# Designed miniproteins, single chains: the designs that were tried, part 74

Each design is a single chain, and the fold is of that chain. pLDDT is the mean over its residues in the fold that is shown.

## One batch from the design tools (miniprotein)

Design m2572
Fold by ESMFold2-Fast:
Structure m2572 (fold): chain A 80 residues (1-80)
Amino acid sequence: MEGKKEGALEIIREALEMLSEDETRRVAVTLVRTMIEQGAPVSFIRDLVEEMVRLMEEAGVSKSVIEEFKREAEQLIEEA
């Protein structure tokens, strides 16, 4: 379980360097969905989302894209 969070964050770091903000948001949402489907606890998912948001903020991603990601992630958590 320890390596899964860092693996997901590494994918987001790469996406932030190579993809558009909207494409990075889609990658982040897909990673959150995948972790939920794999049975990760809600506390783990919330921590992962917080770290992803931090990376997006540090990379200068627009507030609207970050808020859309937060909204989509919370919907996935609520549906789990």
Scores: mean pLDDT 83

Design m2573
Fold by ESMFold2-Fast:
Structure m2573 (fold): chain A 61 residues (1-61)
Amino acid sequence: SAAEEEQRLQQALEGARKALELGEKTGSRSVLLATRHEAAKLDTPEAAELVERAEEALGKL
């Protein structure tokens, strides 16, 4: 159902956000690269923002 699809998307976005925060906090290049890759698959404006933040964090390493 559309509601289940939206719930799965929201859970995926929350997971990506938590991974981004961990990568930013620890400076882990591998975590940031994985976060960027996973967020890019979600094809939403919110996910695009997570990709941009991951790229910014990678640029600071």
Scores: mean pLDDT 84

Design m2574
Fold by ESMFold2-Fast:
Structure m2574 (fold): chain A 61 residues (1-61)
Amino acid sequence: ALRARVLEDFEARNSLELSLRRGEIVEVIREVGPHWVVVRTASGERGIVPRSVLEVIGEVE
């Protein structure tokens, strides 16, 4: 699966969004339009976050 690093803290504003902290590594599940990405955390939480707060670091073996 594709992995990304969180570049800056993000606070969820609704039940579809996911709060993330800078430096966290998340799994990229899919893109939703040009500005949003569905991610899953290491804890198993899932939600959408802005693409701008993520840096893709590559595929997981």
Scores: mean pLDDT 80

Design m2575
Fold by ESMFold2-Fast:
Structure m2575 (fold): chain A 64 residues (1-64)
Amino acid sequence: SLKEVTIRAIVEAAKRVPELSDEDVQRLIERVLAGATPEEVIAELEKISPEAAKVFRDLLEKRL
């Protein structure tokens, strides 16, 4: 599902980008479960780290 793919992309981005805290990851996962789109996740990630947003986009495009 899109939600599953989005959550896995968040977790994988956090492993590669140390600026993403565990609290940021939990908050974003909760947002996705509540219906947030990948575009909304990208917008939130860009506020935290542009690198995290880029890694997340790349992971989604590769069908993580």
Scores: mean pLDDT 82

Design m2576
Fold by ESMFold2-Fast:
Structure m2576 (fold): chain A 68 residues (1-68)
Amino acid sequence: SEIDEKIKKLTEEISRLNAELQALEDDVVRRIMETGETEIPDDVRARMNELLERIKSLEEEIEKLKKQ
């Protein structure tokens, strides 16, 4: 169905965003381990927050589609 195809597309996008978020988290951990600097750069923090908000919006869209 068209709904199932849309859910698949949204799920694939969420997977891509989660992969990007994980890579940023891994980079932050690596930086702390290598330099001892615990401050997350503002641009990195902003990008992580953007990814989290987008993932949440896509998850909400999937839930709306499932109720149809």
Scores: mean pLDDT 85

Design m2577
Fold by ESMFold2-Fast:
Structure m2577 (fold): chain A 61 residues (1-61)
Amino acid sequence: DIAQAQALLAKGQQLIKEGRRLIAAGDVTRGTGLVLQGIGLLTEAGLTLGSDAMAAALRQA
């Protein structure tokens, strides 16, 4: 479902953005966990939308 995959992209971007913020604030463990979770969601979305969509989402995170 393309709509679900787009929702996963948005959530993945959000998690990566929040994870990067936490890493910058010194919470490397929690921040890294969120970045990895976000990448996982982008990978799942990529199965439907393709790797180009994942790459674009990562750049905008």
Scores: mean pLDDT 79

Design m2578
Fold by ESMFold2-Fast:
Structure m2578 (fold): chain A 79 residues (1-79)
Amino acid sequence: MDYLNRLNELGLKYGVLPGTIASLMGYIISERTGVPVSELMPLVNSRAFVGLLNRAEEFGIDPDELIKELEERLREIYG
């Protein structure tokens, strides 16, 4: 899927592990929905991106907006 490639590219661009990308995605979804991060990410692994994207869509969050906010936060923390 296009979104998975974009998430992997962000990890490479900012020199961070996939788990770091997944954690930031979980925090963004949590802030927008009020759902605790622990409920969004019970298992952080190579499948976490798919799970988080599915949960974002379930809550009505646009994946493009999610990835945009993720890149903005990565730039602020690691840029």
Scores: mean pLDDT 75

Design m2579
Fold by ESMFold2-Fast:
Structure m2579 (fold): chain A 64 residues (1-64)
Amino acid sequence: MHKEAVDRLIEGSESGDPVKALEWMVGASEANPQATPYAGAAAMLTVEKRPDEAARQGRKAALS
């Protein structure tokens, strides 16, 4: 992940919402991020929160 992507993910994680971090990354300038940011966020969501968060990540990626 790039520094900016990592910062967004960390901020979301500290807020208790890693999905929000992904949303910020995708919505900002990383509309179609490299595989690395998606993989990192997906891994975190899969390990910690499988259900809704992982599905939402996919939706945000598709819409951006």
Scores: mean pLDDT 48

Design m2580
Fold by ESMFold2-Fast:
Structure m2580 (fold): chain A 85 residues (1-85)
Amino acid sequence: SLDDIISRVSSMYSDTVSTLRSLGAPQSWLDLVKNTYDVSLRRIRNSDPSRAEQIYGTFQQFLDTVVDLAARGVDVLPDGYTFGS
């Protein structure tokens, strides 16, 4: 259901923010992740469940990449770096 997908996205976002903070990521990275989260939620709410699952997967890939870059000590992401969510 959409409610289940929304709950999973919110939990994933919260966990990622905690991980990024533990890695010492700058506030600009937290702002980027929040911005992408807000856009992803808006798209999920305007989608059927199948499309919402696709958006969820895209957002998860984005978060995994951001965490990997933060763990490597990268301080900046390229402009427009997003998976379209």
Scores: mean pLDDT 81

Design m2581
Fold by ESMFold2-Fast:
Structure m2581 (fold): chain A 80 residues (1-80)
Amino acid sequence: MASVLEVTNMDFRLLAEQSELWLIAKTSKDPAIREAARRKFEELQARYKEMRQLPDDEYVKKAEEAIEEVRELIARFKAA
């Protein structure tokens, strides 16, 4: 059973990744990267709403998966 602290920590980590995607969408010099970051930001917001309907244990696991996926994508955007 996930603790309230673990759930809250996942919420803050997802918000941090959303903020980074939004920053890339506003500041990248490549229009294609800006558009990709904007779309991923919107997808992550929708995915967050769906994941928050899950039991806490499943939410924490799915949130960690989403964070890893988004961090890899952000690294690719920064490498381009």
Scores: mean pLDDT 84

Design m2582
Fold by ESMFold2-Fast:
Structure m2582 (fold): chain A 85 residues (1-85)
Amino acid sequence: SKREEILKRVEELVKEGEELIKKGEAAIKAGDYAKASEYFIKAGEKYLEAAELIFGNPDVLPLSYAEKAQELALKGLKAIELGKA
């Protein structure tokens, strides 16, 4: 069903975002702020896409995913600023 396809897509996006966060954190630990910036931006994009799917289907998933998307977007922006310094 449409609902099952949306849920599966959101799960895939969340998993991709989580893996990108892990890569970003590893990059920070290695001192590679440029790579960290790329990973956190991509993670933010994945969570924003997931949040958009959730917003279109409010009865399917909790609003907390929209909050996570906002946090990741801010984290990505902060990583860019650090990488440009």
Scores: mean pLDDT 74

Design m2583
Fold by ESMFold2-Fast:
Structure m2583 (fold): chain A 105 residues (1-105)
Amino acid sequence: ADAARLVEALKAAGYTPEQIAEAVRALIDFAGSLAEMARQGFGDVDATLAGLEADLPLPEIAARLRQWIAEGKTPEEVRKELARWFAETSPDPAAQAAAREIAES
């Protein structure tokens, strides 16, 4: 649901397939950065995720990120888990291709 919702929001905003791919990569990289911040004890991960949810309601992504961070996953593991989830759940070929590239790296 969240992967489709994000892509539809980007399409409604006039994003091209290339811009959708870049936005998906940016979100996955942001997730890795949140995991690194949590590991280093820097910042407030819950406040950052609440801010993201206020701007764009992605409750499944937020819940998964909170779970993976609580499990102690590394930034790279969090990036790859989110990338696999996007590749499996997004119906958009540009979003799937971008996510698959990260998941397989």
Scores: mean pLDDT 76

Design m2584
Fold by ESMFold2-Fast:
Structure m2584 (fold): chain A 64 residues (1-64)
Amino acid sequence: MPVTAVMHFDTREAAEAAKAAALATPGTLAAEVREAGDGRYAVVITAEDEEALVAAARAAGAAA
């Protein structure tokens, strides 16, 4: 069952790196960068299941 998480980053550069790392993670279905309205950036990650989502989120955080 697909699951979604949102991660926040202080710079667009960090958010784009996080998106790329998430998409490189097996089981990731989608990752999008969005402006959070407070000058920060949100990365919305959708994965096949919770295990894939945790892996994608760890990769995203490590890349930023």
Scores: mean pLDDT 83

Design m2585
Fold by ESMFold2-Fast:
Structure m2585 (fold): chain A 78 residues (1-78)
Amino acid sequence: SVEDELFATLAEIQKIIAEILKYGSEKQREEAYKVLAETDKKIEDLYAQKASIEEILKVLQETKKKLQEILEKAKKEK
């Protein structure tokens, strides 16, 4: 279900953030912060538009992908 996918995506985002904080440089932590700030703005806009949970999930999935890319760079710089 969309609800199950939403919870799974949020859990994965939290896990990726924890790993960036553990393994990332200050620059990579800053990049992650910017991704999260942009995500917050997009979610606020969707809320104002009375968007569906499906649209919110799509934004979170894109956020997860961006955070994964930051984490991959962090691992390569070690």
Scores: mean pLDDT 85

Design m2586
Fold by ESMFold2-Fast:
Structure m2586 (fold): chain A 75 residues (1-75)
Amino acid sequence: KEEALREAYELLSEIIAAHKVTPEQAQRLVELLRKAFESKDPEEKQKYIDEIVALLKELGVPDETIERLRAILEK
């Protein structure tokens, strides 16, 4: 729903600001977030969520923050 998308975007924006993410990495994360919400196929949605999680781990984002974002995306 629209509220979950906004909540996920706000959290992602906080992550981007806090972890000095490059513009290229920020663009990729936003694109993956949008694709995850647009996906009607559960397997395709999970693929995008997994890629977001992998990128956030590469950036040194705490596991607690990653799990919070994943919960919003998976509902």
Scores: mean pLDDT 80

Design m2587
Fold by ESMFold2-Fast:
Structure m2587 (fold): chain A 78 residues (1-78)
Amino acid sequence: SSMEQERRREEAERAAREALERVRALGASPTILQFVEREARELVEAVERGELSLEEMRRKLDALVQQAAAITAAERAA
């Protein structure tokens, strides 16, 4: 139904926003933030198209945040 699709889109957009806020809180560089924003947007679009489940999206976002955290920590240690 259209209402279920809208709810899934809203949940996907909220998950993407929360992931971006987590990356921002890490003090990630503008380059890392732009990369995460692009990836998160593509994931939201994939969920809206029905190509990706919300659960799979959340797993991919968690992996993306962990990757951003590792790169940010490495840059700070250099």
Scores: mean pLDDT 85

Design m2588
Fold by ESMFold2-Fast:
Structure m2588 (fold): chain A 74 residues (1-74)
Amino acid sequence: MDDYMINHLIETSKYATEEVIYEAAKYAKELGLSLGDIGIALTVFEGAKEPVNVERLKKALELLANNRSPIELL
């Protein structure tokens, strides 16, 4: 696991906890996504000033895996 990118996501996200980001990283790997895709999903929620839970972030990653936008969750 790329600890540098995970730590960067933890430090830059105002609306997701460390546990949420670790669970998202695990799920992203299962979907064949990059850690950068987690950053995209988090940016959408942070721009909306929306709190992020594990379930919602996993749904955003599932949309990205299907070439759909996480904005659909807003």
Scores: mean pLDDT 74

Design m2589
Fold by ESMFold2-Fast:
Structure m2589 (fold): chain A 85 residues (1-85)
Amino acid sequence: MIPASPETLVSVAENMVKIAKRLAEQAEKAGDPEVREKAIKTVEQLIKEMERLLEYARERGAPDDVIAKLEQLLNELKEIYEKLK
C-alpha cells in the first residue's frame, strides 16, 4: 500500500527537484532546442507527480511540517519550469 512514510515522501520529492535542476542545467549547457523541449516536458510531468504526492500526504493526515516542505519543493519545481519556458 502507500509506499512511503512522510519522511520518505519528502526524500522522493527532494529527488524530483534534483532531477529537474539537473535537466535544466543540461538543457542550458547543450544549447539544443530539442533537449530544452524534452526538459520542459519532463519537469511538467514532475510537477504533476509532486502535486499527487502532496494530495496523498494531505489525505494521510501528514504533519503540517511535511505538507509545508512538499509545498516548498513543488514551488521550486514550478520556478525551474518557468525558467525553462
Scores: mean pLDDT 82

Design m2590
Fold by ESMFold2-Fast:
Structure m2590 (fold): chain A 100 residues (1-100)
Amino acid sequence: SLQQVQNQIVETLQEAQKSFPDIFSSPLSSEYNVDEVENAIDRLIAHYKSTGDEKAKELALQLINLEEQHLELIKDSLSTEQYVARRLKIIGSQEDLKLP
């Protein structure tokens, strides 16, 4: 299931880049990269807030949900500090999407 979740994240990032090339100017990795996912979520949320583009919101929510699944699958491999940092980032992104 870990490989499946990582593959779904990469596929969703590629869809986001195709849909919004202007917010993804740098090439995406072919493999899972947490910094790329977190940056993509931030950019999609910013784009949604500035434009009202529901596709950007949908892709951000998909990535947030996949990151939650990924984090739970790897939690025993992370330090407490690493887990808390990633969990807080997910919560912050979810809250940001609820703000006008």
Scores: mean pLDDT 86

Design m2591
Fold by ESMFold2-Fast:
Parts: sequence; C-alpha cells; structure tokens
Structure m2591 (fold): chain A 69 residues (1-69)
Amino acid sequence: SVGEEILEEFEKQLQELVENGASRDEVIALTKKYADEAMDKISDQNELNETLLRMGKLTREALERLDAQ
C-alpha cells in the first residue's frame, strides 16, 4: 500500500538521522515532511489515520533514543 511504502522510507530516514546524532528539530521536520506526503497521497481515511499513528509512534521512539544519547 502507499501508506506502507511511505512508512518504510520514513523509518529508514528516521533511523539514519538518529544514528548520525541529528537534532530534535531535524527529526520533527522529517516527520512533518512524510506526514504531509501521507496526507497528499493517501485518499482512504482509515489508511491515513493508521499511517499517521504509526508515524507518530516511530517519531516518539526516535526522540527518546536521541534524548538517551
């Protein structure tokens, strides 16, 4: 699905940011970029909601990992 493709690319780029010691602002900016893409490309409301919820969880986990560094 479009949502799964967006999530896979988002998770990959998010992991690269965390591994490279990116700032909180960079993580938030990446999340906004992919959330905007999801809202633009996913026409099904249920798929969009599930995609955004999973994206939010991944973002929180990434920020927690950055705070632990």
Scores: mean pLDDT 86

Design m2592
Fold by ESMFold2-Fast:
Structure m2592 (fold): chain A 108 residues (1-108)
Amino acid sequence: DFEKEILELIDKHVLNPEDQKLLREFVKKYKDKINKEKFMELYNFIVNSAPLTPEQAEEILKKIDELEKEGDRETAVLAVMLAGPKLLFTFDPELVQRITVRVARLLA
């Protein structure tokens, strides 16, 4: 059950109860629009890339762009939001800001 797997990741990695609630509501609303394979690929890439180098940040941005072109906007948003705690280990706040601004544009 992919929904159960995502909800378990939220419980394990999202420490803020308000953020946890928002992510759970996002998953329930967009469950049928989330591509499991693409989600896991982007999520694991971000988690394994922390702390980010500029090259890894560009690769994340490229993967987000590819997902948007394929209509998998909600998949990209969820993967970045759920991997967000790992991005906090990046010492360059500009790299984190570039990724978060890009994801925010997917929600507009």
Scores: mean pLDDT 77

Design m2593
Fold by ESMFold2-Fast:
Structure m2593 (fold): chain A 95 residues (1-95)
Amino acid sequence: SHMEEQLRKRIEEAKKRIEENPNDIDAYRELVDALVELGRFDEAIEVIKEFYKKNPEKKEEILRLAYGVLSAARQAGNTEAAEKIEKLIDEIEKE
């Protein structure tokens, strides 16, 4: 659909922004939001891991984003993705 094509374009543009500036917080948010809309939860979780690794000082912003993914995964009934993101949240909270 046209919406899926737009989401894929947003993903590619956000990835390019992150490659050019790995501290572009808005680009990580845009990438995660687009991946979640496409149901690509495992990829969204990996993006959050990278975001935290590159920007550990943004812990609170990263946790807000991670809780957003958790909520979306639960709403979608994706139990495996929900468990993965819960584990990541716990790991970030311990650091």
Scores: mean pLDDT 87

Design m2594
Fold by ESMFold2-Fast:
Structure m2594 (fold): chain A 84 residues (1-84)
Amino acid sequence: GDPDQLYRQAQQYLRQGQTRLASQLYHQSGRLYFSQRDYDRAIDSFRQAIQLDPSQRPTLLRGIGSVYGAAGDYDRSRQYRQLS
């Protein structure tokens, strides 16, 4: 899948008031950005998903922690694991 396409689809659904679907698409986009080692866009996408659906917060905080760890930011990786 194309993470940029999923991110744009999330923005379109958000403009249509489809908040939950937008959150799910931001989550999927973040995972694909992470797999491509686009760490900044992965973190942004996960943060968008949390804002739109706070029930995803524990899972996505762990996801953000994993991205920071992969990027070599071990202090922020630990902080996000403790928040989840």
Scores: mean pLDDT 90

Design m2595
Fold by ESMFold2-Fast:
Structure m2595 (fold): chain A 92 residues (1-92)
Amino acid sequence: SGEERIQQSLADADATLARIDALLARPSVQADPSVRALLERMRAQIRAIRDQLENADPSDMKKIAQLEIELGSLEVGWTALAVVLEKEEANA
């Protein structure tokens, strides 16, 4: 259902935001303004989608699908960045 899809996307967004917040708290990230700025922009974009999901009409399947696609696209970018940051920390 539309409600179930919204709830799943909200859970996915919240999980990603928690991971971004954890990375932003790291001293190595705080010391790198470019990485910090990129993570802050990603957080802001995910929060904007989350706010739209929270206010979405569960019967508006087109809107829900658009938000799912937008969130998924950001998650692909986030996953790539997380892999790079994890590799740099492991090699430091």
Scores: mean pLDDT 83

Design m2596
Fold by ESMFold2-Fast:
Structure m2596 (fold): chain A 94 residues (1-94)
Amino acid sequence: SDEEKRKKVEELVEEMRELAATLPPEAALVVGAFAGELVDIFEYALKTGDKEKALKEVEELREKFLELARQLGIPEEVTRRLLELVEEFKEIIE
């Protein structure tokens, strides 16, 4: 159900915010923005049913995040966990 999917996305976003809290302020803002953009993509998918476009936007967002995470020196363990959460997010959309 859409309500169950929203709850799962809320749980993923909260975990991303908890990870952000372990980072310096600049990196924390980037992770927070990334989480917010995932919520926007999810709401777009629910509103339109366009899962293909939503999944494509998640992939593009992931690539941009990885480049920025590298530039900001985000720890590999944190980046790996965030990518795991992104894969869980993709399964919720599918």
Scores: mean pLDDT 86

Design m2597
Fold by ESMFold2-Fast:
Formats: structure tokens, sequence, C-alpha cells
Structure m2597 (fold): chain A 63 residues (1-63)
């Protein structure tokens, strides 16, 4: 899955899209990003909030 495709999944602001994006990042070795996403969902963050955080983490990683 390309970085562009992962970004589009995160931009949906849906639980399904963000979960798929985080899984793809974990498979590509970005475990820290995937772990942060999982932690936010466990702590009750909204899908939109998690999506915004995921996009920022991707920007910081140069994706």
Amino acid sequence: MSAEEIRRLAETGTYEGIERAATALAIQGYLDIAEEVGKMFKEGASAEEVGERLLRLMDEAGL
C-alpha cells in the first residue's frame, strides 16, 4: 500500500479507514505510529481526532 493510499484512508476520519491505515503502517515497519493510534482508540479518542494525529505523525516521518 502506498503512502498516498494510507493518507487517503486516514483522511476518511472513520474507524475502519484509520484501522486499515495503521495496519498498513505497522506492516511497513512504522510500529510506533500504529501503537500511538491503538493507544488513542483504547483511551476513547474519536476517529476524527485519531485520523488527524495519524496524518501529523506521517508528516513528521516524511511520508
Scores: mean pLDDT 84

Design m2598
Fold by ESMFold2-Fast:
Structure m2598 (fold): chain A 108 residues (1-108)
Amino acid sequence: TTAEFWAYYLLNQKAKESKEDYLALVAARLFLRKGKEATIEDIAKAAGVSKSTFYRYFKSKEEALKKAIELVDEVIKEIRDNRFGSKPLTDEVIKILEEFKKKLEEAL
């Protein structure tokens, strides 16, 4: 949907601000797609980095997921503070990000 496009677009743009945030988002996406079968090697490969580079930022997959949850919260706050488009669109984008966050929290 249009709201799904904007939710993931904004999340991806925020993640580009740091390598740590980018790795966290890649980990979150792989975890939601593959569940507990997602390995650190899978995450590193998807992010275009070495496994050792992953460990420079995170001790475990769980730490990366926690960082992704923080990133989602930051994006939701920025949307609430600086609305774009119509209220129904903004509300639906926030709803999608809250659902994404809930799925990550259930993974911990």
Scores: mean pLDDT 82

Design m2599
Fold by ESMFold2-Fast:
Structure m2599 (fold): chain A 96 residues (1-96)
Amino acid sequence: EKEKQLLEDTIRVLESALRTVEEAKASKDPFVAEILRATAILALSVTKVVLENTSDTPLAKKLIEMIDKAIDAVNAGNYDEAIKLLREAIEFLKKA
């Protein structure tokens, strides 16, 4: 079903973004950390736009809010908060 595929694809993107944020936090090279940060923000922003244009369910609205908070945390350099928010979003979707 298309909804199940969108859910599975969204989980994969969030898991990839989580790994990218963890790598940005662990990076000793400021340039590499900045590239990883930008990559995570781009992936999350694209996912948000797709959700906003394809779904109006309460689940999608909650997920968009969680993604927005994660983007804000990454932009602020609050990697621990971003990791926590992404883990919560992934768990939320796995229970849906």
Scores: mean pLDDT 84

Design m2600
Fold by ESMFold2-Fast:
Structure m2600 (fold): chain A 80 residues (1-80)
Amino acid sequence: METLTAVIPIPGASPEAKEKAAQAALDTLRGHPAVVSARAEVKDDEIVITAQTPAGHVAEATQALVKASNAAFKAIDEAE
């Protein structure tokens, strides 16, 4: 099993927008068959997403993280 990490830079976003973005990212990842588990850490200027994936599925999980990042940015745009 492999661990993948993605950092979503969101300087200046409100705490509410950050929480919505983290939730959108997690919802995207938890629906993906290549992602066994996912978590998000909300920090002052960024969200750190960590995903666990089977060793043979790293490329698929990486694509899922890209989609999760896009979902997070959309959630911020819609919240503000």
Scores: mean pLDDT 80

Design m2601
Fold by ESMFold2-Fast:
Structure m2601 (fold): chain A 62 residues (1-62)
Amino acid sequence: MPTFEEQHLARVEERIREEGSSVTFSRDPVSGAWFPESEEGQKLWEEVEEELIKEQREKREE
């Protein structure tokens, strides 16, 4: 099973691939973290992260 970080990245990439979207991602030179450059990408990034956090919490509790 992939790590949370890998699942987050994979799911975001999957959605970008499916849409063929203009959403772009860059790496922050200070933190080294990937981040979206657009408002649409930021929303997608946060939605996927929240969804995965909830899924992981439910999986752990059950």
Scores: mean pLDDT 67

Design m2602
Fold by ESMFold2-Fast:
Structure m2602 (fold): chain A 57 residues (1-57)
Amino acid sequence: SELSEKQINFIKEKQKEVNETVDGVPGPNTLIAIQKEFGLKEDGIADKETLEAIKNY
């Protein structure tokens, strides 16, 4: 995968915060939590801006 262990662990922590399955694959609620953290549009969609923010984490 293109994601590091640090980035996958970040996704898993967000999954825990929103009470979703902790599998490293973000659902819409987890994506919204990630988007809030990075100041992005909170639409729950894995768009280019959201994916680039995760990759730059």
Scores: mean pLDDT 81

Design m2603
Fold by ESMFold2-Fast:
Structure m2603 (fold): chain A 90 residues (1-90)
Amino acid sequence: MEERFVGKHAVVIVVPGNPGEGPRVDILAEESADIDAVVAVVREFYPDAEIRVHVFPDGTLSKKVVVYLQGLPREKAEALTRALDEALAP
């Protein structure tokens, strides 16, 4: 089951994955968010993680960053959400 951590400027979603897939984190950032700042914060928390960026120009109003992990402590997702709010603050 997915778990969501809702920040001011981003939502962090912990996805356990399907059988044979590892857990991942989906980050939904507001349209105005600096994606490079999002990636930098993610790298600070998960330096060796595979990161994929999706920008949806048509009608989605969000930028999505997907982080592939070998394991995810829940407390890191909460800390990541707070760090993203600080990094994305105007």
Scores: mean pLDDT 70

Design m2604
Fold by ESMFold2-Fast:
Structure m2604 (fold): chain A 71 residues (1-71)
Amino acid sequence: SAAAEALAARAAALDAEIARLREQLPVGGDSTRAQIARLEGERRNVLAALELLRRGALSGDAAMQLYRREV
């Protein structure tokens, strides 16, 4: 579904950004750590929404509303 594709794409984008920031972490400060924590939180929410959508516990519209709220 379009909702599942959008959520999967967002999860992949978050994974890439988290990996990039983690490479910077040895020279990054509290700001970099806080940004990683925020992105990891968003990633957990996106994956939870995707899992609920996959199980049929969440409609496509509800999943897309959750996605828009999280971004």
Scores: mean pLDDT 77

Design m2605
Fold by ESMFold2-Fast:
Structure m2605 (fold): chain A 66 residues (1-66)
Amino acid sequence: MSAIAEAVRKLAAKYESDAARAAVIANAAASLKQEGDDELLAEMDALIARIKNPGQRDAVLKGYSL
């Protein structure tokens, strides 16, 4: 059950800018946080780690925090 996580990874990888990747991840994180899907959260953690801009990463982590 990781079709959404796989789609998010492919979309994030498609974007060149960290800002665009962060936006895709943040939108997914808001939904996943409410459901508590461990597999999807683990995939998102890997994507967040690829965001190089600290401010963007911090914003996503605040939405992702449990």
Scores: mean pLDDT 60

Design m2606
Fold by ESMFold2-Fast:
Structure m2606 (fold): chain A 83 residues (1-83)
Amino acid sequence: SNSDILQISIDLFRVTAILVEAEIMERTKTPREQMIKELEESLKIMEEILKWLEGNPETSEQTKNFVREAVKYLREKLEKVKS
């Protein structure tokens, strides 16, 4: 539906905003403990978005792949910060 297409657009914007915030945190040398908490919450939100997008037939494969790569990026970033 048109409402689903709008929601997909909002979620794509949210995913992009989360990725930008993660990059800012790295560049500003955010304290490790704070960065872990923020990345864990961001990953949780992004995984929920991905689950909804993958279940929605109006989501393009390009959008699904972008969000899958974003989840992978945050997951790898979190593991590196925790190491």
Scores: mean pLDDT 85

Design m2607
Fold by ESMFold2-Fast:
Structure m2607 (fold): chain A 68 residues (1-68)
Amino acid sequence: MITEEDGQLLKKVLEAKNDEEARKLIGEFLKNSSLTDKEKLEWAVRIFKEGVESVRKELEELYKQYVE
């Protein structure tokens, strides 16, 4: 389950002004989150293959699950 700190980092990613900022904030989320190294690697690979926009949508869904 995501922590309150993870939720704050996800919110910053969703509020990013452009793809460049979103990419940086996703990197910060992955570095500072409570996720396992395996989960962090899976997200990094997904960003590389599918792009930042696709990953942002999945992180938005994760954030919605946290706030519900």
Scores: mean pLDDT 71

